# Ledger of designs, part 96: designed miniproteins, single chains, continued (2)

Each design is a single chain, and the fold is of that chain. pLDDT is the mean over its residues in the fold that is shown.

## One batch from the design tools (miniprotein)

Design m7332
Fold by ESMFold2-Fast:
Structure m7332 (fold): chain A 68 residues (1-68)
Amino acid sequence: MEEVERLREEARREREEGARRVTKLMNEAHKSSPEESEKLTKEANEVARETGERINRLRREAERLERE
């Protein structure tokens, strides 16, 4: 089923993009003041959470389609 493969590919792209954004924010946090580091770390955690939610949604949709 092509749709299932497309959803899995989209989930992979979301994971890669999210990982890049988190890495960039954490690298900036490492180079920043304590106050800025805390803010950037919080932002990185939020990006990771949102990315995880999108990936989970895509995976659940793919699982549903595989059962149909």
Scores: mean pLDDT 83

Design m7333
Fold by ESMFold2-Fast:
Structure m7333 (fold): chain A 67 residues (1-67)
Amino acid sequence: AEEAGRRGAEGGAAAGGSGGGATGLYMAVKDSNSPEGARLGALAGAAGRGDAGGREGWQKGMVYASS
C-alpha cells in the first residue's frame, strides 16, 4: 500500500507536468527513501482532500520530507 501510494504520487506528479515543478517534485519524491515522507504526504492529502491547497500540501509533504 505504502509503496503503491508513493509510486502513484511519483507518476501522477510527473504526468501532471505543470510548469516543470511536477518533474522536480517527482524527482525529489523518487530520491526520498524516507517512509516518513510518504506518510507525511498521505496525511497532508487526507486533511485537505478535494481542495487545491490540500492536494498541493500532500505533494509538498512528499518533497519537503526529502529536503
Scores: mean pLDDT 44

Design m7334
Fold by ESMFold2-Fast:
Structure m7334 (fold): chain A 98 residues (1-98)
Amino acid sequence: MTLDQLIARLKDALELKASEYSPEIKAVILKTADRIVQVLEDGRRNRWSRAETLERVNKVIQETGKELEDKGMPEQDVILLRISIHSSALEILRHIES
């Protein structure tokens, strides 16, 4: 699978998940998808370590989780979304390191 295909899968999965929620929650999820992709692309371009890139990804996930909770997304759904984003980002990073 190509890097572009892995990024497309992450975006598609988040867009599908966003469709289950209110427009405000959907906007946060879609913004988060773009932010995660930007961090991964910045890491590749600037040759950040995997640890540095993951730290920045985790910061985006933490900020997103708080914003989603503030907008009324159930805690269990926020936890599952955070795990899904982290897992996808880790898969993309492994591919970049190859």
Scores: mean pLDDT 81

Design m7335
Fold by ESMFold2-Fast:
Structure m7335 (fold): chain A 78 residues (1-78)
Amino acid sequence: DKEEGLRLFERGKELEDAGKYQEALEAYIKSAELLEETDPKLAAESLFNAGKSAKRLGKMEEALELVQKGVALLQSLK
């Protein structure tokens, strides 16, 4: 659902601004899942923001995987 995906993206930013990086990471991942088919550009942006949150938590492997998934989404666009 695009509307739910957009709300979770906004929620992710609010959580990030509050320093709640684990919750922001989870919100951004869920947002990307919901937006992948309808708004792949925003889904990729959500994955990049999730990667930044993962990096803040010291989850470097997860951060790399999230960034790579976002890049792959953008590369799939015509």
Scores: mean pLDDT 87

Design m7336
Fold by ESMFold2-Fast:
Structure m7336 (fold): chain A 92 residues (1-92)
Amino acid sequence: VKTYSREWEGEVVIEAFGKKVTIFSEKAEARETEEEIEAVLEFTVKAEDAETLAKALEELALAQAPPGAEVEVEIEKEGDKAVVTVRIRVPK
């Protein structure tokens, strides 16, 4: 099993679907096995922007993913912040 990770913290504003989305942090992990590659991306965002970011990330993942890839997006809200988690599994 091979594992790769990346993380950053700060404040970044992006635009998706004509809306501004504020991102406070990103944590990315990828794990490779003999059967699949799994990537997990976690973004801490402003709660009101979570659905917009989740939709943008799902569309981007589906557009870039190879045939047979599985994409899952989860939103967990906690007060004024939310964690948007994107899981991408690519069979080998």
Scores: mean pLDDT 78

Design m7337
Fold by ESMFold2-Fast:
Structure m7337 (fold): chain A 74 residues (1-74)
Amino acid sequence: MPSPVEQAIAELEARLAELEARLRAGELSPDEFLAQAGKELRAFSERMEELDYPDLEAVLDRFLARVLAALDAV
């Protein structure tokens, strides 16, 4: 069974994928995408801190790289 940490990571990945799809479709501007992705990353960070997740910085860096790659692709 997935842990609370694994579930939170999967949920963030799904939400970012939806935002990336909307960015590619022109439904979100780059600024709107950054604002929404930033809110998702902050909520995820707060949840992971509550769960005492030791690799939070590495996971956040990975998701930030994904957000930047999505912007570079448009």
Scores: mean pLDDT 82

Design m7338
Fold by ESMFold2-Fast:
Parts: sequence; structure tokens; C-alpha cells
Structure m7338 (fold): chain A 98 residues (1-98)
Amino acid sequence: SEHIEEARKKLEEAERLAREAQKLDPESGERVLKLLEEARKALEESVQRGIEKTIEAAVTASREALRADKENPELAELFREAMRHVVEAAGLLLQAAQ
């Protein structure tokens, strides 16, 4: 499915951004990266599980962006950009599930 393939590309870009975040703050970057990896694995098993894990990753990236916001604006921006890609991926997966 084109929607699933595009969603995978969005999740891969989010993983790249989470790895950049991990260079700035290993602990928060690892938390986001782990959930993105779980979302990718879940998507291989089922679209529904992939959607659930992708939403969880988006929520986590949002929380980490808020935690970083004042003290580390570069880290916060990486998490916001990752969240944007993850939200777009979730939308594509929801279209594929119809």
C-alpha cells in the first residue's frame, strides 16, 4: 500500500531525528527512538498495532519536547519535528486501515 510505504518513510525520518536528539540527550532521545522502533515492528505485524504504537510515539515525542523546551531549545525542536512526522505517519496509516 502506498499509504503504508509513505508512513514507513515518515517513521524512518522521525527515527533519524530521534537519533540526533539522542546525541544531545541520550536518555530522552532513547525513549523516543525505542517507541519509534516499536511502532515500526508493530506495523510489520498489523496496521492496527502500528497505528496504536505510532500514536504512543507521537505523544512521547510531544512530552519530551515540552520537557526540553526552555533548557534545550535545539533538543525540543528535534522532538517537535519528529512528532510532526509521526503524526503524518499516523494519518497515512489511518487512511490505509479504511
Scores: mean pLDDT 87

Design m7339
Fold by ESMFold2-Fast:
Structure m7339 (fold): chain A 55 residues (1-55)
Amino acid sequence: MSKVEKAIELAKKFLKETNGQASLEDLYRKAKEISAELGLSFDLAYTILLLEKSK
């Protein structure tokens, strides 16, 4: 599984756990965690979280 696919999976799990109630600060913090864990840029991790939240 690619790093991007794994980031999408982590984003979906986080959004499901927060039941759509995640604040921008929660998203920012989670993007930092995903970025650090997977070696992705923060901007990419944050964009993935925003896109998954908008679905």
Scores: mean pLDDT 81

Design m7340
Fold by ESMFold2-Fast:
Structure m7340 (fold): chain A 78 residues (1-78)
Amino acid sequence: MAAEEKRKLEELKEKIREALEKQYKKVVEEDPDGVHDDEKEKEEFIEAFVEAFLEQLKELGVKYEEAIEKVDEGMNSL
């Protein structure tokens, strides 16, 4: 993997984790009885989602730069 591509991959992973953490916090605040504030479950969920999302991008042929833009758009829409 090229150094630039690796940097974009790490940036994308970080942005996805931040987005999921914000969404998780919002869900817990809106329905505390429906979602347990379990740090371990949260981390496992985030890591699984990041991995699945990256595999989906590869299947769709989406560039990491394009994915970063979409994550930024989503974050601004929250």
Scores: mean pLDDT 70

Design m7341
Fold by ESMFold2-Fast:
Structure m7341 (fold): chain A 72 residues (1-72)
Amino acid sequence: DLDATIAAIRAELSAADLPEAEEILIDTLRRQAAGELTPIEVAEGIALAGQIAGTATYSPELVEALKKKAAE
């Protein structure tokens, strides 16, 4: 569910004080849901947000959710 994933991103990245990564990740997922992005563009957006935030900042549950989204 997109809304649940966005809520998890906001909760986790806001707690980590990473607003730039939060905005990139949410924008990427919203555009994916709207059919505006190719799978490659989705993967690139997720990777960019992860690079800015540091992937170690993400919970294991969020990492798995993002891997699933990038693979679809």
Scores: mean pLDDT 75

Design m7342
Fold by ESMFold2-Fast:
Structure m7342 (fold): chain A 98 residues (1-98)
Amino acid sequence: SEEEKFLKELMEAFEKIKEYAEKILNTDNLEEQFKYLDKILEILAEMEKKLNTASSEEKRKASREKMKETFTLEDLKEFAKFILKQSDEVLKLLKEKL
């Protein structure tokens, strides 16, 4: 069904988000952390488009630039922990519906 396809796409997206969040936690290199953060934000932007909740591209770019200028290595690790926790909860919910 269309719903099953959508749920599988969401699962794949959150599994990738989880993978990149784990990579942020396992590196002490700030540039690598921002690279993995960019991958997470790209996945979230594609999901936002599918859900018709998309904000403007300019607003998303401005938010990313501000994060890159203000976030420390420790801030990115805390953000990654938050993303991992949320991704696990979403994946658990999606698996219960399959």
Scores: mean pLDDT 79

Design m7343
Fold by ESMFold2-Fast:
Structure m7343 (fold): chain A 86 residues (1-86)
Amino acid sequence: MELTEEEKRALRKAVEAARAEGLELSDDPEEALKQFTAIAEERSAQAGALVKALAKLPPEDAGIVAEAIRRAQKDPEFMAEGRTLV
């Protein structure tokens, strides 16, 4: 999975908003997307903070980030960090 420049821009805005909600995230858009996807799957208190962060974004940017998370959830190789060595 490769991120577009628009997705990278939206993810940078989401990282800033999520850090304001107390989430610890990478400065790299691809790593931040993996962290967002993991948080969304865990349904923890961090998932609530992620929802609040996305609600602070413009609807267009929030939609881009949400769709990127959904694409990452369907791409196990992207989520697996590096090469399959099993």
Scores: mean pLDDT 73

Design m7344
Fold by ESMFold2-Fast:
Structure m7344 (fold): chain A 80 residues (1-80)
Amino acid sequence: STKEILEKLEKLVEKMRNSKPEEQRKLQDEIQKLIDSLKNLSAEEKLEISELINKIINGDEKEQEEALERLKKIFEKVLE
């Protein structure tokens, strides 16, 4: 279900933040596959999520916090 995919995605994002760079790359690939499996999102929305995840990996602390909050809001809308 969409909820299960979003829960798994949230856990992978949290794991990525606490992982070494090598693990982050593998987790990023898993995250991208989950995003692609979301049926309630347009291709444009999936690209926005991918950009936010990239900011979580490569951004500064403030960018990471802002990207996580924005990603959470997108997931809340998808679940509505």
Scores: mean pLDDT 74

Design m7345
Fold by ESMFold2-Fast:
Structure m7345 (fold): chain A 68 residues (1-68)
Amino acid sequence: SRAAQRAYLSGLSREALRDLLQGLQHSSPEVRKLAQQGLQRLDQGDIQGAIDLMVQAFQLILQQRDAG
């Protein structure tokens, strides 16, 4: 669920969040765009904005997997 993903991500260090966002850049173009926006938010100190974008990226990955 989105709530479970958010709770998990909120428990991670800033370094771990950055590593996950960098990894997401190797996904589909749509996921890559969200990952790039998340990295920008993280660099701005907007941790919650970065987490929100990561949750959106994970939901998109699940939707793309279920559609194929």
Scores: mean pLDDT 81

Design m7346
Fold by ESMFold2-Fast:
Structure m7346 (fold): chain A 67 residues (1-67)
Amino acid sequence: FSSALEAAKAALEALRAGDVEKALELARQTLKMYPESKAVQNAVKALEAGDVAAALVALDEAVRELS
């Protein structure tokens, strides 16, 4: 991805499609690009815990933050 925003959008789309493993991979990639983002940190933690609802909220916040 050329931007953290593109990676965050891809993670959100994967999670909406029910692909939790792909969403986690993409969220971790977003975190590498923008490690100071609390929203992305929260999304990765929620996905690792299996909390899909919390991860959706956190990824939506990350997309807003990066826009």
Scores: mean pLDDT 83

Design m7347
Fold by ESMFold2-Fast:
Structure m7347 (fold): chain A 71 residues (1-71)
Amino acid sequence: MKAEEFIKKLKEEFEKLPDEVKKQYSLNSDGKPTFEDYLVVYYYQLKGKPIPKEVTEEDIKEAKEFLEKLD
């Protein structure tokens, strides 16, 4: 699987989640979940790291680079 296809599948899975489940991935102060929040949570879960309290640009970049190496 290519990184772009894997990210697309994760986005599709995120869109299919119930709103209450999406909210658990919200790391923004506005409480609105984003795909980037979901991506960072997924990455931290795969690495066995504690989920960060907020999402930074560095976290998003690190998550994308990690996922590009999975397949």
Scores: mean pLDDT 67

Design m7348
Fold by ESMFold2-Fast:
Structure m7348 (fold): chain A 91 residues (1-91)
Amino acid sequence: MDKARQLAEQMAKYESEIKKIESEKLNLEVEYLRETHRLDTHMANSTPQERAAIEAEKQALGVEVEQKIKEYDATMEEIRKKKAELQKEYA
């Protein structure tokens, strides 16, 4: 049985999954920056009362994005760990 072929196929699968998650994380970070800039621009043109509501929205958005980023990072680390363990089988 060609173990090298099985290793290559599984490594390619892990790389594909990591790239997919990295793209999703990057898109989330880009959208977060876009929304933060939108809210900052809105604050510059807002009344003092409206600013309090916008600050609350920014805080909620930040918490949501931070949790999602942690989930993506944890998933990528698990895949990298599996990739490293698979590579050890051929050492």
Scores: mean pLDDT 83

Design m7349
Fold by ESMFold2-Fast:
Structure m7349 (fold): chain A 70 residues (1-70)
Amino acid sequence: HMEEFIDEVAKKYSPIPELQEKIRAELMEKKPPFDQIDELVKEVLRKFYIDDYQLSEEAADRIVEEVEKE
């Protein structure tokens, strides 16, 4: 089920409920091909940390890189 997959992706990329909801909403709206999911999620993460946490682009990019490394 697509919705279960989207929820799993959101949980994988963030433990923060508000960020998980933003990831879910973006994936459900855009419905990107599988190979573009990472790019979309990274944009949601970067935007959240810059806008909501007032982080610099450098700090936001570092967090996104750490999530990618797992």
Scores: mean pLDDT 72

Design m7350
Fold by ESMFold2-Fast:
Structure m7350 (fold): chain A 71 residues (1-71)
Amino acid sequence: SANSAAALAHLSRAGRLETNPEAAELIEHAGAYAGSGDFAGAIRYLERALSLETNPEARAHLEAAIAALRA
């Protein structure tokens, strides 16, 4: 869906800015869940990633991805 594609684009940008390996792994899991249509699973992993993320641009992309998956 368009919302899933938008979320995956935001996750790709967040992943490129990520320096924390744990957060990077959570973003990767979220992408897999979103790609399979499990938006609730994706959001849970993204909320965990957001709790570890300190880069403001990456945080904005994670928040945008969560918003897209909730739409």
Scores: mean pLDDT 80

Design m7351
Fold by ESMFold2-Fast:
Structure m7351 (fold): chain A 87 residues (1-87)
Amino acid sequence: KKEAINEFKEELRKKAVELGVDEKTADSIAFAAAHAMLQAKSPEEAVERAVDATRRTAKQLGLPDEVIEELVKATEELAKKYAPKIF
């Protein structure tokens, strides 16, 4: 369980950096998404919460809409992959 959430966080951070997001901002987004996922009661809720947290955090940090959409897509794909391993 703890291993899967750490892998999710690391993969999301890496994807954000690949999309041109600075490392500190990428860490903040990955942390917010992982934390939101851990508050969920099901794999489906975990995906929804991770996506919402990514969008909200990226918007608060002033990222462009195009980058936010790519991050949300990456978050959804990674959350779908890792949520079944956490729950």
Scores: mean pLDDT 84

Design m7352
Fold by ESMFold2-Fast:
Structure m7352 (fold): chain A 93 residues (1-93)
Amino acid sequence: SLSDLVAALTPHYPHLSDQQMEDLITALIQTQSLDVVKVTVESFANLLLNMGNTKELKRFLDVTERVVNQYGSAQMRSTLGKIIDDARKKGNL
């Protein structure tokens, strides 16, 4: 489940390098459907927002934006672009 994914990532999240995060997001975007990618990105961004972890939110959104622009479909870029913009506004980024 999404909760299981979030729980599995939480202990390691502050210690993931930018490259490790990029590799994870690249795998997600290349292997999963748009609906799964959308729900996963929204849920992780909301988790970081609720935690007040602005530094990690910025890092996550910046990496996700780079990866989706490089490997995502036009629909995925449009959908995730809106999610990233909304999360940045809510995080005052």
Scores: mean pLDDT 79

Design m7353
Fold by ESMFold2-Fast:
Structure m7353 (fold): chain A 75 residues (1-75)
Amino acid sequence: MLSPEQEALAQAFEQQIQAIVNDTSLTDDQKIAQVTALTNQFLSQLPFLSDEQKQTILDTAVAWTKKEIEKKKKE
């Protein structure tokens, strides 16, 4: 169960990742780099998470970004 503050942070994070992935001026490498930086910034606001949990979230965000980039290439 997420607090309203944590839910707001998660929503803002998702919107920012979507904006990066949809930015046609960025290369695939730049999109991955910006999502990685954004995810690390988001994780810095969650210091109660273990290193394993942080790594899982980072890996998931990067994997999702790569998948969305591949979908955009087929459009």
Scores: mean pLDDT 77

Design m7354
Fold by ESMFold2-Fast:
Structure m7354 (fold): chain A 81 residues (1-81)
Amino acid sequence: MKLPSSSLAAIVAVQILYSGGEDIAELPNVKSAEITPGKSFKFTLVDEDGNVINYESEVKGDTLISKIEVNGLTVVEERPL
């Protein structure tokens, strides 16, 4: 089990899944972040298009399961660690 335990990891995951790999340094603002090791990683930001993005991630074994919610739409991505 591998846990990122940082807002940086959430930002990277959101950018990879939502914007297609854009540099994290271009992210506008992080509104809130809540990290629960081994359980959940919650993150809220506003992207360049003005969308409020709610992100949550879960670590299962050696896999990171990420969920992104934008305007009520949920997108799920699974990526190995």
Scores: mean pLDDT 54

Design m7355
Fold by ESMFold2-Fast:
Structure m7355 (fold): chain A 70 residues (1-70)
Amino acid sequence: MPTPEQRRLMQKYVNDFLNAKTSEEKKKIFEEILNDERLTPEQKRAVGENMIAYASETDPKLAEELRKKL
């Protein structure tokens, strides 16, 4: 079960990703979550998959690039 702190971090990353205006900013946020040692590999994959799903709706090319990073 994720801790309250881990849930807050995951929610913040998702919000930051959704509010990012450029593909470069979205990629940077995605890299930050993958390198955040406070999150488990399973949590990183779950949040990464959600970010990829959101990207698929607006920028399918970005979504493919993000899938390769997981």
Scores: mean pLDDT 82

Design m7356
Fold by ESMFold2-Fast:
Structure m7356 (fold): chain A 83 residues (1-83)
Amino acid sequence: MDMDAIVEHARTHLGLSDEQVEALRERESTPLSLAALAIQEKRYDLADAIIEALSRAEKADPEKIREIVEEMAEAMKKVEEKK
């Protein structure tokens, strides 16, 4: 499943503006890192929508995908704290 389809699903589900969607795309290039960024910004609704879309596309456990996304969010936060 490509990133455009996942982001469009989240936009439709959460009512995000085009500007909000483009800002998220510019900061992150993968669906997993986009979900991790959403967690960092306390947009849990957006993160949940992306995780659910990935779970359905990959036929993977959503809890396992959430764990990976949370690990990415923590790693990204540590990198930002260094600078």
Scores: mean pLDDT 67

Design m7357
Fold by ESMFold2-Fast:
Structure m7357 (fold): chain A 65 residues (1-65)
Amino acid sequence: MKADILAVAGRLHYAVGDLETAADSYIEALKIDPNDEFVRKNLEELAKAAEAAGQTELADRIRKA
């Protein structure tokens, strides 16, 4: 299941602090399954984390996905 694999990859990258790669994995998962509430929730949390870290461009990109 490609979307599930991307969601797991996103969680792993987020856990190690790689916010950009985590965002890319979650956004790709949403392109496959746009109704994945778990991925959407994790993207929202990631956008908040990116914004708090001063990565405003990354946060904006996540919110537009």
Scores: mean pLDDT 78

Design m7358
Fold by ESMFold2-Fast:
Structure m7358 (fold): chain A 64 residues (1-64)
Amino acid sequence: ATGKAEAEGDKIKLTVTLKGEEQEKEFANAEEAGKFLEELMKVDPEAAKAATAAAQEALAKVHG
């Protein structure tokens, strides 16, 4: 599984490969991204781990 994250102002964009398909999700804040990652962990733990690592990198830039 692979994941990418990009910070766009206050927004966080996550790109995750699920079942061979690339999916993009945009979140207004860290809390919304966290909720998505919790749900993803129930469905695809490997994709969730990749997305979590990418989201943490993007959040580190937002948090300073």
Scores: mean pLDDT 71

Design m7359
Fold by ESMFold2-Fast:
Formats: structure tokens, sequence, C-alpha cells
Structure m7359 (fold): chain A 75 residues (1-75)
């Protein structure tokens, strides 16, 4: 199981994904893109700075890639 630092970073990433999805649905693409970029940063930090098992690492990598793709689509 991930450590508390990993849990915090992954949770922050997830919250930014949710905020980005809400902003996008409201037509605020600029705010949505910023939230997706923040999400990618938090997932990247979780991958670099946290003790993740193989499944947790894969999930964080997929979430980071998703966030990066969503941010790029809104540029």
Amino acid sequence: MMDEKGLFLESAGTLHIMAGEIAKKMGDNETAAEHYRKAAEYYQKALEESELDEAERRAAEEAREYAEKKAKELE
C-alpha cells in the first residue's frame, strides 16, 4: 500500500482531475487545462517521491498520462 505522502499526492491529483472535469463542463477550458496540468504534476510527484506497489504505480502513470492528454486537448 502507498505511504501517506503517496496517498496525499494521489488524492491531490484526483481532486484536480475532478475540478478540471467540472470546469470543462462549464465551458471554462482555461481553468480546466490548469487543473489537468496540476493533476499531472501531483501524479508525477507520487511516482517519484512515494512508495507505490506495482498496481499503484501503474494507476498513477495512467492517471498522469490522462491528465497530460486532457490538458493538451484544451490548449
Scores: mean pLDDT 82

Design m7360
Fold by ESMFold2-Fast:
Order: structure tokens, then sequence, then C-alpha cells
Structure m7360 (fold): chain A 116 residues (1-116)
């Protein structure tokens, strides 16, 4: 069912966001607990979970490659966020794909800059 598909996709993204937040904590032990708690709370809402997933994964990459001074930039469709909050599996899928694409683009940017 559409509801089952939406729930499964949301649960998957929440799980992956939590894993990325755990890895970020390991790589940046000076990060305040309040920041970690805020990220985890935002990961529990379909409207914000995909943005948190993107942010956490980009910050893990930034920490691994010494790029923590770079600003975090996300691009979230308010229309898709609203539809995701309403349980639209198509909107959740679009948000997942966009977040994964943005993370991959950031990783490629880092790799290109390392080719000095």
Amino acid sequence: SAAAQAQALFDEVRTEADKAIDELRKLNPDLPQEVIDALRAAARSPATAFEVYEIAKQRVLAAKYGRLDEPVETDVSLEDARAAQAGDPAALQRMREKADENVEKYEKKIEEELKK
C-alpha cells in the first residue's frame, strides 16, 4: 500500500540519518549534545528527516576530509516536504533521491579538489 511504502521509506531514511549522526559524533566529539539531540528530533519528522539526512551525511564527509569550515547548504522543496508530512510516498522518494544526489555531488566536489 502507499501508506506502507511511505512508512518503509521514512523508517529507512530515519535509520540512515541516525547512523550518520552517530558517525558525526565520533568524528567531531566537541559537537554539543544539544546539536545532536536537535538533529535526531528533526530526523523523526517526515518534513525534515531528508534535510537532516543530507546535512548529517555532508558533515560526516566534511569531518573526514577536513572541510568542517565549509557552510552546509541544503535545497529542500517546501511542496515536497509538505507532501512527505502528509505521507505521500512519491514525495518521500523524490526527497530521498535529491538528498542522495546532493551528498554524492558534495563527495565528488571534495574528490576533485584533492586532485592537486
Scores: mean pLDDT 82

Design m7361
Fold by ESMFold2-Fast:
Structure m7361 (fold): chain A 72 residues (1-72)
Amino acid sequence: MEGIKIAKEGGERGARERARGAANPDPIRSAGGQLRGMGLGVDGGVKAIRLGKEKGDEEMIEAGREATRRGG
């Protein structure tokens, strides 16, 4: 039954999210990171991030974000 499977997956996901929330109790720092990702150099960053995700290369994703923030 899908209901049982969804409940189990929801429980595990909830537990992990709670653990991550407790590990990162600094909402200001999180908001700062999100704001930096929004607005400035969006086109260049999005393109680089998409390429990195398609290749499965996290370093490329991070480099794409940095390159965009430095001026695209």
Scores: mean pLDDT 53

Design m7362
Fold by ESMFold2-Fast:
Structure m7362 (fold): chain A 77 residues (1-77)
Amino acid sequence: DDLKARLRALAQKGIEEAEKKIKETDDEEVKELLRRAKEEYQRALALLDEGKVAEAARTLLEGGELFNEALLVEQKK
């Protein structure tokens, strides 16, 4: 229960941060990675609503990896 609330908060924050970064960047590769990260975070929220906590956590990890990849690509340019 507490874990579900925490994972939901992380997914919502991930969506918000991805949307913010998409607006700030002009790099299409970075935008694509951020859009994919946002999609994974949204999928994690849906999985949490279904009670699939382990699958949601894995999906959040995938979203986080895509978000971090976007940040690394943006730094290198």
Scores: mean pLDDT 85

Design m7363
Fold by ESMFold2-Fast:
Structure m7363 (fold): chain A 66 residues (1-66)
Amino acid sequence: MVQEYLDSLSPKNRAVAQAIGEILLRHGRVTDEELKAIAEKFGVSVGTVRRLARGVREALAAEGLL
């Protein structure tokens, strides 16, 4: 479940995952440019954002929200 996934993350990674989730719920997809912008905004690596984006997509798909 999305909430269980978010609850498993650190506060900083949870904020990043929530930002990605909002884009996915609004647009059905997230672009590499958007992932890069999130990485800069939160001060995390693009690799970390891509890993979190994968987890968020899997959690949303499991709940039928994607």
Scores: mean pLDDT 80

Design m7364
Fold by ESMFold2-Fast:
Structure m7364 (fold): chain A 74 residues (1-74)
Amino acid sequence: LSPEELEERRKEITREILERAKEKFPDDPLINEAVEALEKGDWERAERLLVRAILTNPEVLEIALEVQKEARAK
């Protein structure tokens, strides 16, 4: 994969994780802020906030692992 394709794949995975996390935790401030950053196209901020959410919420970590597993299977 080219660097551009890897970056696009990372953005797609980040978006999918945030969409599922937002559905499960609609009132989580870290998830809400990450989704807002994503909607504004601030991918660096969205990724940073997602990493923080993963570190503070084990259920968000489980979502991230599941999305990554699905991405590898398809």
Scores: mean pLDDT 80

Design m7365
Fold by ESMFold2-Fast:
Structure m7365 (fold): chain A 84 residues (1-84)
Amino acid sequence: AADVVGAYMTRLAEEMATADPAEREALAERLNRLIAQGDALAEIERRDGPAAREAALARLLAETGDAEEAEVARALAEMALAHA
């Protein structure tokens, strides 16, 4: 989990370092969206258990078509659960 989030954050920092202000805003909004998705997945697991989280993650992957975003959201959910 931490490794996946760390790799994404490192790449995000590199992209933000070379991005113009509008691109940085878009990257920040994407990060905020991923954090919100991770929090939602963590809430689903707390309420309905790990199987419900896996079903929600599969739904997220189907809706976004982005395996990397789904993996980062899953890793953020695991970190949120560990912090609680």
Scores: mean pLDDT 79

Design m7366
Fold by ESMFold2-Fast:
Structure m7366 (fold): chain A 75 residues (1-75)
Amino acid sequence: SELEELVKELVEAAKNNASREEILKIVEKLHKILYPNIDFSKLSREEQILYAIGIASRFKIDSDIIKKIVESLLK
C-alpha cells in the first residue's frame, strides 16, 4: 500500500540522516492520507512534530528512529 511504502521511506530517510525538507515531505504525504481534512502546511512546527511522532508510533517505528525524525524536523 502507499502508506506502507511511505512508512518504509520515512524510516530509511531517518536512518540516513536526511534533510528536514526530505523528512517533512514524507511526513506531509503520510499526514495527507491519514488526515485528509487537515492542511499540514498550516500547522505550527510543534503540531507537525506531534503528528510525526503520532504517525511513527501508530506504525510501530522504533523510538531511536522517532528521535531521529524529531531531530531532523527541529533543524
Scores: mean pLDDT 88

Design m7367
Fold by ESMFold2-Fast:
Structure m7367 (fold): chain A 97 residues (1-97)
Amino acid sequence: SLLRQVSEEAQALREAVKNGDKEKALEEIDELGRTVRQWAEELGLSPEDVAAIEDALTRVRKAVEEGNYEEALKAIDGLVELVDRAATRAYIERQLA
């Protein structure tokens, strides 16, 4: 499940952020980005949803790089919500086709 994999990777990212481990947090962002891009292709996510998710990934990376960990955690939650909504839309569209 995309949602399960993203949830597990997002939790690892949150832990790295909470621990102040900037290097590990950046590695986890790269892993999460790869996971989301792979599933975007497999599920046929819309270009609009893909763009919104890429923007959210950029915001998470910027917050981590700036050491703004409170903003990073908030941005991670927003990213997970965007992925959940995009996956749900793709699933519904596939079932109605």
Scores: mean pLDDT 84

